# Ledger of designs, part 6: designed miniproteins, single chains

Each design is a single chain, and the fold is of that chain. pLDDT is the mean over its residues in the fold that is shown.

## One batch from the design tools (miniprotein)

Design m185
Fold by ESMFold2-Fast:
Structure m185 (fold): chain A 58 residues (1-58)
Amino acid sequence: SEVAEYESEEERKEQLEIMREAEEIRREHAEDEEKVRELLAQLALERGDPAGAENNLR
């Protein structure tokens, strides 16, 4: 665990933002859907919540 003052919380917030952007990219770029799914799955694993990624895809 690496803690750089308050950067740890910002990194967590960045992960949430990435998930949202990934879903938006999926909407605009259906051709990259498979790649986006892998990215979302990776984020969910890092967060410890794979169900969250699936819910985002909806």
Scores: mean pLDDT 65

Design m186
Fold by ESMFold2-Fast:
Structure m186 (fold): chain A 76 residues (1-76)
Amino acid sequence: ALIENLNDLLELGRFAEAADVARQLGDAFFASECEELAAGKTRKITTPLDSLIACYPDKADYLRSYEKAANAAAEQ
């Protein structure tokens, strides 16, 4: 439920709310990344997505959602 909510918020570009949900999941690092996007930074995670997923497989779903959302923001 929380991971699904996080994915939905990221797809909608609601990064401040996504950061709150990430904190509820105990992922302070990812919450910080979402807050940076909410502050108008349009940069994606510079670490390769595959490397992040290999280290944190439980986070794969929202890492993919974040990458897509950050790339979409960067195109505008």
Scores: mean pLDDT 68

Design m187
Fold by ESMFold2-Fast:
Parts: structure tokens; sequence; C-alpha cells
Structure m187 (fold): chain A 67 residues (1-67)
């Protein structure tokens, strides 16, 4: 699936497992839906250890595909 492929690419770039990357994409999308984009971006950067660029990319994908 597109979600699994993106999670794999994010994991490879960020030094995460595929399961960790998938969890971050899903968690970020849910946070954005319920608490807004800024909270989701902070979560992805601080808890997920993603760069700002990676966090924005993951959030854009997650919101588009999951929300």
Amino acid sequence: SALEEFARELAERSGLSEEEALGLIKGGAVLAKNLGRDVALQYLVREGRLSEEEAEEALDFGVRELV
C-alpha cells in the first residue's frame, strides 16, 4: 500500500523501524485532526525524532491518506 511504502521510506531516512514510522504517521494524522497541525508537528519532531522537513512530509501524507 502507499502507506506501507511511505512508512518504509521514512524509516530508512530517519533510522526508525517500519513499525515506528507507521505509528508516527498515524499518530501525527490523529493529533492534527483533533488538536491541530502545530501540535502534530511538535509530536513528530520531539517524540518521533524527525526533522521539521520529515515531520511536515509525514503529516501531509498522513492527513491526505488517513483523515
Scores: mean pLDDT 83

Design m188
Fold by ESMFold2-Fast:
Structure m188 (fold): chain A 58 residues (1-58)
Amino acid sequence: SLREEALERARQGDLLGAAELLRELGVSDEEIERTVREAIRAPSIEEAVEVVRRTLEE
């Protein structure tokens, strides 16, 4: 699914690729910008993935 692909891209450190899929899933540009900013600031890849996951659960 696109949701699983977005999480996989985040796991690989591809936050831009994850953001592109979030847009395809109908997430707003405002929420995507917030998600990417928080993911970049996350202390680990695992925590960055959880930031993306929380956005997908909205």
Scores: mean pLDDT 84

Design m189
Fold by ESMFold2-Fast:
Formats: C-alpha cells, structure tokens, sequence
Structure m189 (fold): chain A 99 residues (1-99)
C-alpha cells in the first residue's frame, strides 16, 4: 500500500525541517570557526535567510492538512530552531562588533 495524502504531506514537512536543522548546524559550526569580519557577515546573512525560511515553514505547517498533535510537535520544533537561529544571529553580530 502507498502513502496517504496526509502521510505524504507530513513526510514533505519533516524532510524540509530536517534540511533546515542541517543548515542551522552548518551555520553554528561556521560561527565557531570564523575568523574575519567578512566570514561573520556571511554567516549572519545565512542565519537571516534561515530565520525567514523557518517563519515561512511555520505558516506551511499551520495550513497543512495533518493531525493537530503532529502540527503541535512540528511547530514546537520550529520554535526551538527559530530561538537557536536568532541566538546565533545575535552571536554573529557580537563577533562583528569585536573586530
């Protein structure tokens, strides 16, 4: 038996969320290894885009035809990723000021 429409929608959202988690992890590693103002400005730009993408993803989850408990779980996870991304964005800004 194939996946239902609901299962496909959930899979698409979970895959996109996993990719955003990878992008956050990459930005975090880059911030730890960065050495120049230009490198920190680039990382800050990546994080700004990721924050925008995470907010767009929240709208997608809220509009999705999936169970309410799944929506709550995905939204909670997105809120956690947003908090982490915003914190790293602030850290990148502080590193730029130190230079």
Amino acid sequence: PGMSEEERTRLDLEVDLALMQIQLAVAKLALKRGKTKEEYEEIKSWLEKLIGDLNAMKARVEAADIPEDVKRQLLAHLDSLLADAENLYFEAGEKIKEM
Scores: mean pLDDT 89

Design m190
Fold by ESMFold2-Fast:
Structure m190 (fold): chain A 60 residues (1-60)
Amino acid sequence: DPGIQLAMKETGLSAEDARRLREAYERGDEEEIRRLAEKHGLSVEQARSIAEGILILDTL
């Protein structure tokens, strides 16, 4: 997935964590977004922005 690959390159997220972040964002799972943000040293706002970018690239 282009969005997942870009997120891995830009943020150092694993493919699994990038996919989890996108799925959490699609569900509105704020708790999971927060947990993934903390795991990777991101703010919640940064994590949401990354997830949205993945979703946009993967749905084009």
Scores: mean pLDDT 79

Design m191
Fold by ESMFold2-Fast:
Structure m191 (fold): chain A 131 residues (1-131)
Amino acid sequence: SLLDLMEESVEEALAQDPEELLEKYPITKEIAEKYPNANLLFQTLKVAEKLGIPKELQPLLAFITILVGAKLSKIEIPRELLLEIRELLEQGDYETVNTIIYQLGINPPVPKAEVLARAVAAFELYLEKLK
């Protein structure tokens, strides 16, 4: 399934060295430092904007960022809730998704820049698998 390809891409990104990822995606550190008190989705959308990611693909990057954040937080999201999150992001309802993230306790024990860099890497890997 497409979700299985996304999960594979997330696992591959999680296996990569964080220092190398931060050097590859320096914008992630810049956004995390510029908006230190912003939620993860806000920072993800700012990274997407700065990388020139098309608006139609920005919900996909946000979804992958949630998958990365959940894995780093050691939280398993039920499949039904993942599908609901995906639909809400596609509708542009980032506020409801942010509430769900807080309720799930997704709070990765790593710098936000690392979460963002791993999410961008997973996003690029996933798009490559779709070719």
Scores: mean pLDDT 91

Design m192
Fold by ESMFold2-Fast:
Structure m192 (fold): chain A 77 residues (1-77)
Amino acid sequence: RAAELLRKAAEIAEKEGNEEAAEYLRKAAEALEAGDIESAAEYAEKGLEEAKKAGIEEAVRLIYEAAAAVGEALAAA
């Protein structure tokens, strides 16, 4: 779920020509799928900063949605 949102954000960043944001967001999704929450958070944060700088609002929203989904899952533990 959260990893899917991050992959979608990466596709949008790539389409907008922001390869750096796309790379970070793909790495965040891979880390989430591997269960590496720490690396996923770090990569997602870097991808979010690049997306914000570029004004890619849709990618920013998807990253926040992914973070909320992870936060809900962690709060339920």
Scores: mean pLDDT 77

Design m193
Fold by ESMFold2-Fast:
Structure m193 (fold): chain A 83 residues (1-83)
Amino acid sequence: SMEAEIEKLQEELERLREKGIRIDDLKALIDNSPSLELFREAVTIYIEEKLRDAEKQGNEAEKRYYLLLREELFAILDEYEEG
């Protein structure tokens, strides 16, 4: 059920720490999202806002980070959309 899906997602997200992803930044979004669908929507908005901020500041490292975060996170979330 929903609780089991969230627990599995949290375990998969912790593995992203080894790829340099700041998982603690995502925990608030997970805690405030009642479903995986709404989490995907919330994190998409979050990443788009952070990418705009990085471009305004000329911060290429942060831009590369949020592009990597989007690719890695959406790969995980796509597994749950298969049923």
Scores: mean pLDDT 77

Design m194
Fold by ESMFold2-Fast:
Structure m194 (fold): chain A 66 residues (1-66)
Amino acid sequence: MEDFINKLVEDLKRAFETGDEEDKAFYEENKDLSPEEFFNKAIDYLLQRAVDAAIEREKKLRELEK
């Protein structure tokens, strides 16, 4: 459904616009893409960011231990 994808993409765009500098940069780079293309890139970006956040959390825990 185009309507469903469009709603998801608008919610993602809003989240990126109000997020971190990386989120805002992603939005500026990809805002002109079709909703389908934006959605696919946003999912890849969010997955990578989640992985990076998990790695950073582990590193910070080790630093706090010292």
Scores: mean pLDDT 76

Design m195
Fold by ESMFold2-Fast:
Structure m195 (fold): chain A 74 residues (1-74)
Amino acid sequence: ATVELEAEAVIDGVKVKIKVTLNEDGTVTVEVESSEEIEKIEIHVAFRGDHVVVGIKLTLKDGKVLYVVAELPR
């Protein structure tokens, strides 16, 4: 079954919406929206026995860096 996590937060004055989907084929999809312009997105995925850890690093145009970690059941 597909597992989905959606979160919206204000981090250092920046509004961020993140959606993480663990697909039935075992792939991970990450969607990110930001109120400020994003220069770079880096995604790191670690598969554990009973869960998946997804690290999302956002670099904004002004050089600000935001880090979000999501954990989904597997």
Scores: mean pLDDT 79

Design m196
Fold by ESMFold2-Fast:
Structure m196 (fold): chain A 83 residues (1-83)
Amino acid sequence: TKEFEEGLELIKQKRYEEAIEKFDKALEIDPSNIKAAIYRLVAEALLARQRGDLELAETLREILRALFGHHPVSAEALKLLDA
């Protein structure tokens, strides 16, 4: 969706709160959008890291691995947290 693509652009700009809002809108339109759910968790983890909450960032990373670790999109999304 357009909202999902805008969320990805906001992540590149390090505007993580706005990225989360875009992924929330994508999930309101299609609650089964697994890509939006995965990247929302990534954006939350990146926001936590940006705010210095490294413990929350690691917790969100583990949640992502537990819920979506088998999904191909999760491998690409997790690379953003390792950058």
Scores: mean pLDDT 83

Design m197
Fold by ESMFold2-Fast:
Structure m197 (fold): chain A 99 residues (1-99)
Amino acid sequence: MREFARRNAELDVEAAERAVAEAPAVIAEIKADTSKEAIHKGIIRAVAMKILAVGAEFSAELAEKAGDLETARRAREAARRAREAADAILEAADAAEAA
């Protein structure tokens, strides 16, 4: 049971960290191309990151219940970074739309 919770959390962390790593490029694309297409693409990416953050938080809760506090901590940190990255993309999109 503990190994299953850890594996699920590791997959959710990996997905969230991959999305966070892409965020600077998405923000740079919006800043370089303030088109409706680039803005919409950014918003879709931000929504996906928020969904990944919810998944990572859920996996953190399961890991904590299984007694794996370190895996839970990593998953919560991944969720926090995914939310922050999503918010940064949304701020860039709002600024581009207001320009």
Scores: mean pLDDT 83

Design m198
Fold by ESMFold2-Fast:
Structure m198 (fold): chain A 63 residues (1-63)
Amino acid sequence: AEDAVAAAVSALATARLAGASPEELRARLDAAVAAMEAAGASPEAIARLREEGEAVVAFVPPA
């Protein structure tokens, strides 16, 4: 679960550096959360992904 969180956050950071839009970053975060929920990840892991992913998205203004 923690490895999945780290991988998802890393992917979001990489997409941001590659010039992904805020909309794309949001979609990627939502997809990662949905995938972790479907895989039965702990509530703590999901909360961590949301918190760290939102931090990446929050510094990019809405499209």
Scores: mean pLDDT 76

Design m199
Fold by ESMFold2-Fast:
Structure m199 (fold): chain A 56 residues (1-56)
Amino acid sequence: DASKVQQEIQRLESQVETLLKVAELEKNPEHRQFFLEQARELEKRIEELRRQLQQL
């Protein structure tokens, strides 16, 4: 279902934005790296979902 996939992409994009903002404000380098890594993993998931939409 394309609409559900689009909704999931939007949700993940919001999470990525939040993680990037938190990382930018984070003073601890280990915590900053952790948030950036989480954001990148979610970005990969978003890319997979977008590929799925393109195949519909």
Scores: mean pLDDT 85

Design m200
Fold by ESMFold2-Fast:
Structure m200 (fold): chain A 70 residues (1-70)
Amino acid sequence: SREEAIELLRRALEAARAGDFETAAELLRQVRELGVVPEHMVDSALRAVEAGDRVAAEAGLTDLIEYLEE
């Protein structure tokens, strides 16, 4: 559900802020499997997380949350 995706994304954002990119990536993969967001947006956020780019990861995760809350 969208609510489930938002909760997973908020947890991923907290993980990314803590530098726990492995947990952030795992949570993003779970969001992708829910199919409630465009795949290209999740893949963009995943690339930032996999690169360890905290600023880009936080931006991408925030964009995903805002997309679901619209």
Scores: mean pLDDT 85

Design m201
Fold by ESMFold2-Fast:
Structure m201 (fold): chain A 59 residues (1-59)
Amino acid sequence: MAELKAGETVEKLRELPWAKARFDELKKKNPEGAEKSQKLIDEMVEKARKGREELLKNL
């Protein structure tokens, strides 16, 4: 439950306007670092989504 909750929080944070603005700034200053951070966040969100689907399938 905690792991799925953390992934959901990250997904919500990523959608917030200030988070998007911060990522845009990072992309301008350090495109390499911004891309790496985005990939990490995407992986966390994807894992949370897949974890939820798997939990629903395997009760």
Scores: mean pLDDT 68

Design m202
Fold by ESMFold2-Fast:
Structure m202 (fold): chain A 78 residues (1-78)
Amino acid sequence: MKAFYDLLKRLAIEEGGENPSVEAVRRAIERAAREAGLPELAEALLRALDLFLAGKLPSPEEAERLRALLLEAGRRLS
């Protein structure tokens, strides 16, 4: 988890500086998932971001899938 978060934060700063736009965060998510070799993680994170911006929460099934993908990304980046 930490390794992926640190990577995502670094890439968000590279894409949009200290105050990245939503679009810069989307690009950072896609790049981080690519670096982890998990394109499915990009789809899951972008879906979660869209729900968050709409004031909604992911379903329990969506949340569980996202958790599993984040754990796998951390494993691959370690």
Scores: mean pLDDT 80

Design m203
Fold by ESMFold2-Fast:
Structure m203 (fold): chain A 62 residues (1-62)
Amino acid sequence: TVEQLAEILKQLAEGKLSPEEAAARAAELGASDEFVAAIRAGDLEKAQNLIVREYLRQQAAA
């Protein structure tokens, strides 16, 4: 899940996905509404921060 979301952000940053496509794919994967909204708004910094926080939480909880 986190890895798939990171891949979407990578493709969006490389210009291989539009923000609309990236937001739709993230929503289909069950991403948070805040993450989807950040992508839709083009706020890649916020989207990256949300992924990093989730990744760190999962690593700490493992």
Scores: mean pLDDT 77

Design m204
Fold by ESMFold2-Fast:
Parts: C-alpha cells; structure tokens; sequence
Structure m204 (fold): chain A 60 residues (1-60)
C-alpha cells in the first residue's frame, strides 16, 4: 500500500473512532462506567488497526 493510501486510511479510521466515541458518550454519559468500558473497547480496536497501518507504513 502506498504512503498516501495508508495516510488516507489512518484519517478515515480516526474519523470513525471519534464518531464511535461521541455516540458512546451521548448514550451512556461522559462520567459513566458504561462509557469508560465502551471507550476502552473502541480505543483498543483503534490501536490494533493503527498498529497494522503503521507496520505497512514502516515497510514502505
């Protein structure tokens, strides 16, 4: 994958992650334990996907 394609995928991933966090916060409330648990799951999935894209970028 090209550096440009990886960069665009990273921006799309970031936008999707932000939208998911906003939705979770609106559903559960910012200080709720339910939000903290859901946010942790969303961020863990984000970190995994970023790590995959970072490995592809390092190979470029």
Amino acid sequence: MSEREITLEMFRLLADTVDRLIAARQRYGADSPEFKREAARILEEHDRRVAELRRELEAS
Scores: mean pLDDT 82

Design m205
Fold by ESMFold2-Fast:
Structure m205 (fold): chain A 85 residues (1-85)
Amino acid sequence: MKSLLEIVSELLQLAAEHLDPETRARVARLIKEFLEAYKKGDKEKALQLLNEARDVLIEAFRERGDTEAIERVNKLFDEAKKLLE
């Protein structure tokens, strides 16, 4: 099972390889805020921020027609959600 940091790294790598600098920066900020909330024990806020990051990534990859990236994002999101629950 992947650690939360491994999941986060893969999400950031997907954004870095395929998305524009503004979208990439937005995803990175949401993930940073997610990790901060998780570290503080605020699981509800962490889940909210994770969902926001997922939605940004899915929308961006949908605009590109990148079905493989969408499948990867959803799989990584599901793994991260299980670690929060």
Scores: mean pLDDT 82

Design m206
Fold by ESMFold2-Fast:
Structure m206 (fold): chain A 100 residues (1-100)
Amino acid sequence: SVEEELERFLELLEKSKEKILEELERMKEEKVKPEELENKAKILIESLEALVTMRKWILRKEIEDEELAEKVIKEIEEKLKEIIEEIKKFVEEKVKELEE
C-alpha cells in the first residue's frame, strides 16, 4: 500500500539521519578541523536531498492519484526539512566544541 511504502521511506530517512549523526560525532571525537565537519555534513545532506528527489520522481510516476502523490511527497519533504535542521543544529554545536 502507498501508506506502508511512505512509512518505510520515512523510516529509511530516520535511519539515514542516525547514521549521519553517528559519522559526524565520530569525526568530532577524532578532532577533525571544523571546516572538515561542516563539509562532510554538507555532502551528506546533499546526498539525502538527492535520495528524496529520486523518490519524489518515482512516486509521481507510480501513484495515479495526483492528489495522493502530492500529499505523500509533502510528508516526505516535511520530514527531510526536519532532518536537515536537526543535522545543521548538531553540526553548529559540535563545531563550537571543536573551537573551544
Scores: mean pLDDT 87

Design m207
Fold by ESMFold2-Fast:
Structure m207 (fold): chain A 107 residues (1-107)
Amino acid sequence: SKREEYLKKIKELFDEAIKAVNDPSLTDEEKAERILSIFDEIEKIIREAYKDGVLTLEDALEIHRLLFEVRDAVEKNIKDPELRERVLAAIGRVSDLVTEAAQRLLA
């Protein structure tokens, strides 16, 4: 289904973000740059999926769990406080987007 295609892409992007955070060959700057790029893609695909009306409230909870996993990994693996804050802000923007879209489904 179209919903399954979006969820697969979203999960693949979150998996890429986790791999980037945990890559010992990358500097904090390289980790931040890669994760910020991945989160730009995550935001775009989530916006598209909600516009298409295919994501459910259960999917919003799943996405929030994935966001928490990446947030935790970022806090543990990016030691530069300015780069960490920038990445956490991008994660927060996607979290806010998902929360706002889920609230609209309840109205």
Scores: mean pLDDT 88

Design m208
Fold by ESMFold2-Fast:
Structure m208 (fold): chain A 65 residues (1-65)
Amino acid sequence: DKAAEELRRALLAAGATEEQARRAVELAKAGDIEGAAKVIQPVLQKSGDLDAADAAARAAAELAE
C-alpha cells in the first residue's frame, strides 16, 4: 500500500526504528490516530527535522483515511 510505505519511509528517515515505523503504520491503518501519534511523537521530538515531520504527518493522515 502506497500510503503505508510512505509513512514507514518517512519515519525511518526521521530516525525511527523499524519496530516504531511498523507500529505507527499498523495503528494508522486501524484509524487509531492518537496511538500512531504516541509512537511518532518521540521520533519527532528527537529528530527536529521539519521535512521528515511534515512527510510523516501527511502520510499518517492519508493512511488513516
Scores: mean pLDDT 72

Design m209
Fold by ESMFold2-Fast:
Structure m209 (fold): chain A 58 residues (1-58)
Amino acid sequence: MEAEELRRRVLEATGDEELAEEAVRHYLELLEEGVREHEAYTAAALRAIGLDLDRRLA
């Protein structure tokens, strides 16, 4: 999966450019730690969505 695709999907889901950038950063960090692309992508996307929901419910 491409980092650009992750950024776009998070931006579409949350409307937050900072969360989209954080998702890409987290994805790249997971790849550097040896996590597989599919797992890193899913983890980064779910984390960003979770952070968005947490902010909306606060």
Scores: mean pLDDT 78

Design m210
Fold by ESMFold2-Fast:
Structure m210 (fold): chain A 100 residues (1-100)
Amino acid sequence: KAEELEKLKKKYFPYLEEAKKLLEEAPESAQAYFILGLVYYAQGKYEEAIEYFEKAIELDPDFAEAYNNLGKVYEDIGDLKKAEEYKKKALELDPNFKKA
């Protein structure tokens, strides 16, 4: 889907630049890896999205938003057990994720 891919690239380019800048200033930035995960997830690149979200939680194990988004990725690829595990972890870290 060349047209769809081009639309997604334009939409998420600002987030890519932000993530690149954060990684240059702080190579161990959990937030930068989280933003990269969001960019790849939005493009349907689930394996790369998982890798970046996992890196974010490796750097910040209390990053509830990264766990919640990992759960969403696993739900989209049909791994409902992993989706439930990660969403539960996000809720344990931040109970307000029921509204997110």
Scores: mean pLDDT 75

Design m211
Fold by ESMFold2-Fast:
Structure m211 (fold): chain A 97 residues (1-97)
Amino acid sequence: MFEEQREKRIDELVERLRADPEGVLKDVENFAKYLIEAANLLRHPNLEEVEKLAKEMIEYTRQAVEAVRAGDYDAARENVRKALELFDKILELLLPK
């Protein structure tokens, strides 16, 4: 179930990147800023790790944009997968234990 949902999400994000690569990158950057601001507002103990992972997530999204522009959809999927893995880690760090 989770792997099937992840693969569908990757495919959907790659199609969005094909349609509007700059818009997707901007959305990811804005969402990353929101996560960092939320962690900072809550004085979260994992703030530094969240900032690090958010920057890595943006970088993988940027690499996915470049791959889509080059027509390398396999590389685009791998970079989207890495960005989603980082997003999952950020959520795990921010969720109450």
Scores: mean pLDDT 80

Design m212
Fold by ESMFold2-Fast:
Structure m212 (fold): chain A 60 residues (1-60)
Amino acid sequence: DDDKRAFKFFDLDGDGVITKEELRKRAPAADVDAIMAAADKDGDGKIDYEEFVAYLKSQR
């Protein structure tokens, strides 16, 4: 599983969270809203590593 590698690919600032703006730079715009809806369980507009890994596992 390349979950850590995938997270670091989207985490452009290296701050340990993926923002909607960072997703927009790495993913198609249509996919950004879907990923945010599925992974951002707190609704704060940020995805931490645990949320992102849970999202990736749900896609398998």
Scores: mean pLDDT 74

Design m213
Fold by ESMFold2-Fast:
Structure m213 (fold): chain A 61 residues (1-61)
Amino acid sequence: VATAEAELPETTRVGDPIEVTLPDGRVIRGTVVAEHGDDLVATGVADNGVPAVIRARRVPA
């Protein structure tokens, strides 16, 4: 399982689809599954098929 960190708009909510591009050029597509204050957790799959967990923070737009 891959782990990634991301910043997301403050309007992001549980159930929202997300797409995160990693520094190595891989793309993770997933869905936000949990929130704890401004901290968000999303689960998804990288374009190479590896399951991924994304830990994100809401940031001002």
Scores: mean pLDDT 76

Design m214
Fold by ESMFold2-Fast:
Structure m214 (fold): chain A 70 residues (1-70)
Amino acid sequence: KGKEVAEEIKRLLEEARRLGEELAARGRTEESELSPEELERLRELEERIKRLVEEAKADPEALEAVRAMM
């Protein structure tokens, strides 16, 4: 279970990084320059990552894997 949670967090972090790179390539580096749709997508990714991190805190294996990624 812990490894699965850590892998899911890693996948979401990679997706967030790709989205950030895509927005930067479009010249959208400031929050005020992002569209409502782009802001909503970022918020959704942040919330999902936060939920998985909280779940990982209950699992020592997942917590250690998350710390290694940060």
Scores: mean pLDDT 69

Design m215
Fold by ESMFold2-Fast:
Structure m215 (fold): chain A 71 residues (1-71)
Amino acid sequence: SMAKIEEAKELLRKALEAIAAGDIEKATEYFEKALKIMTGDEEKAKKLAEEIRKELEANKEEAQAEAKKVL
């Protein structure tokens, strides 16, 4: 539904704000919640969120700079 898309969008915005602040753990929590809504698959959402977390931790400074540009 459109309401679920709006909820996922808000969670993604919060994830970007957390990345900009350097809070990768908080960003990962918001990404996992958004992905659960979007995929309807909790296990896939968790795996994707773990991949995103590893990429963010590996490229933290670049991720923060990019998040700040989008916000």
Scores: mean pLDDT 84

Design m216
Fold by ESMFold2-Fast:
Order: sequence, then structure tokens, then C-alpha cells
Structure m216 (fold): chain A 55 residues (1-55)
Amino acid sequence: SLAEKAEEISGQPAELVEIDGKKALVVTGDLTGEQIRALSELARENGVSLAIRLE
């Protein structure tokens, strides 16, 4: 799943959420610039938004 791929990239919890028919990939934690870039590409390829939550 997208969440599983995001967790593989980030090493952090990830989930795919839907708000008003729009999907967002949410990743929680402190991420490196390389991880953010990889997650942004993953989200773009799958037509979803990326949101990062700080702990």
C-alpha cells in the first residue's frame, strides 16, 4: 500500500487519509530532506497530497 511504501522510506508511521473525496498521505515524525523528497515523489506519482506531522 501507499502507507507501507511511505513507512519504508521514512521509517516513521504513515497513513492514507481521505477528506472530502481527496486523499492525503500523512507521515508523522522528524524527516530528512532526502526522505521528504522521496515521499513527495511517491505522493505525486499516486495523485495524493503529502502532509508531515511533527511530534
Scores: mean pLDDT 80

Design m217
Fold by ESMFold2-Fast:
Formats: sequence, structure tokens, C-alpha cells
Structure m217 (fold): chain A 84 residues (1-84)
Amino acid sequence: MVELLEQAALLMQQERYAEAAKYLEEVLKKRPDAYLYTQLAVALAKAGRLDEALEYAKKALELDPTSELARKVLEEVEEALKKK
């Protein structure tokens, strides 16, 4: 479990966002977690998958409404999708 998270973090540092998203999805299938949903949303947004990023950012806020990071990611993804 920790190894999958370490691999996801390494892939994000290498800007390999699509691969990082796959590792985060595997972890989330075993245990839903607001922080990991936020990380997945960031990875998907960086990979250009804004629609999927939006859904996971919403899930992160549903689990932890106090997460400033999840809220900021959601706002940035919504702006990218809606434009002006």
C-alpha cells in the first residue's frame, strides 16, 4: 500500500501524471480517502483530463469539506472547463 503511494508521488515529481493517476486509482479502490482523491484530481488535471479531475475533486470535498487544497483544485478545474 505505502509502495503504491510512493510510486505515485515519484511519478508526479517526474511529471508522469497519467501513470501517477493509475496508481492513485488502485489505492482508492481499496480505501476511499479525501487526500488521495485530491492527489488524483491534481494528476488528472495536469494530464489534461479535466472532466475526470472535476469529479475526483468533488469526491475529495465530499469526504473532507474543510480541505483547502481540494477546494482550490476544484475551483481551478472548474475555471479551466468553463473558461470566462
Scores: mean pLDDT 81

Design m218
Fold by ESMFold2-Fast:
Structure m218 (fold): chain A 55 residues (1-55)
Amino acid sequence: MKEEARELLERAKKLKDAGYTEQAIQVAQHALKVAEEAGDPELIEEARNLLKEIK
């Protein structure tokens, strides 16, 4: 399920670039949860960093 977390992260980045900040935050939070379930520390850190940037 690492692929799902990566796809959600890419989606969140595209939403942020398009100006849909609220949706980008929601998708990034979902990506963080999926990354935590996958147990991938790099994906978890990437999702946390993305949320920090979107803020």
Scores: mean pLDDT 79

Design m219
Fold by ESMFold2-Fast:
Structure m219 (fold): chain A 99 residues (1-99)
Amino acid sequence: MRLPPLSREQAERDLAALEEMVNEVKKKIEQLSKAVRDGNLEEAKRLARELAPLITATMISAVGFLLEAEGTDPEIAERARKLLEEVMELSKKADELLK
C-alpha cells in the first residue's frame, strides 16, 4: 500500500528545503572550481570532503520528495524533478573537477 500524498503545505516546505540544499551544492561546486583553478589543493580537498556527503544527501532527498509529491500536485512534482536533474548535473561536474 502506497503512502498518502503530502499535504500542499508540507510539500511546499520540503520543496523549499530541497531548493536550499541544491543551492548549497551549487555554491560549493563554484568554490571547488575556483580552488582547482587557483591551484589551492588544500581548499579543493576541504570542499571535496564537504561536497560528497552533501550531494548524496541532496540526491536522496530529491528522489524521496519526488516520489512523495507524485499525486499531490503536478507543478510541485515537476519542480522536484527539475531539482533532481540539477543535482545530478552538479554531481557530474564535481566528479569531473576531482579527476
Scores: mean pLDDT 79

Design m220
Fold by ESMFold2-Fast:
Structure m220 (fold): chain A 70 residues (1-70)
Amino acid sequence: GTEEAIELARQALEAVKAGDFDRATELLRELLTLLSPEDAKTVIRFVGREEGFSDATVERALALLEELEK
């Protein structure tokens, strides 16, 4: 559901912030089992804004997500 997608996005952003890109990638793969890539990007941007993540953290998470779309 939406709540699960939000929690996965939050955990992925926390992993990116911590420099744990392997864990961030695993969490983003799980997010992509629930959402389309476009919806996943929307949720990541939403959670990043609401939870106060830096623009750099959000952009890195989006870059990792785009690599998983290919």
Scores: mean pLDDT 86

Design m221
Fold by ESMFold2-Fast:
Structure m221 (fold): chain A 68 residues (1-68)
Amino acid sequence: SLLDEALALLRELALEYEKQGKPELAKLAQKAGVLLSLGRYDEAIALLEKIDSELAKKAVELIRELKK
């Protein structure tokens, strides 16, 4: 599902930021995943828009599709 795909992208994003030594960005990705799982789509998008990453941009696109 689009939800499962978006959650998978956010898990990948958090892991990559942990590997890069960017724990604050990893926490933002994790928080966005929690918000997404709660159906809080606008809050998840707002957090992800603070992140300059292709994975974050793809996740936002999937979340916007989920809102339709």
Scores: mean pLDDT 86

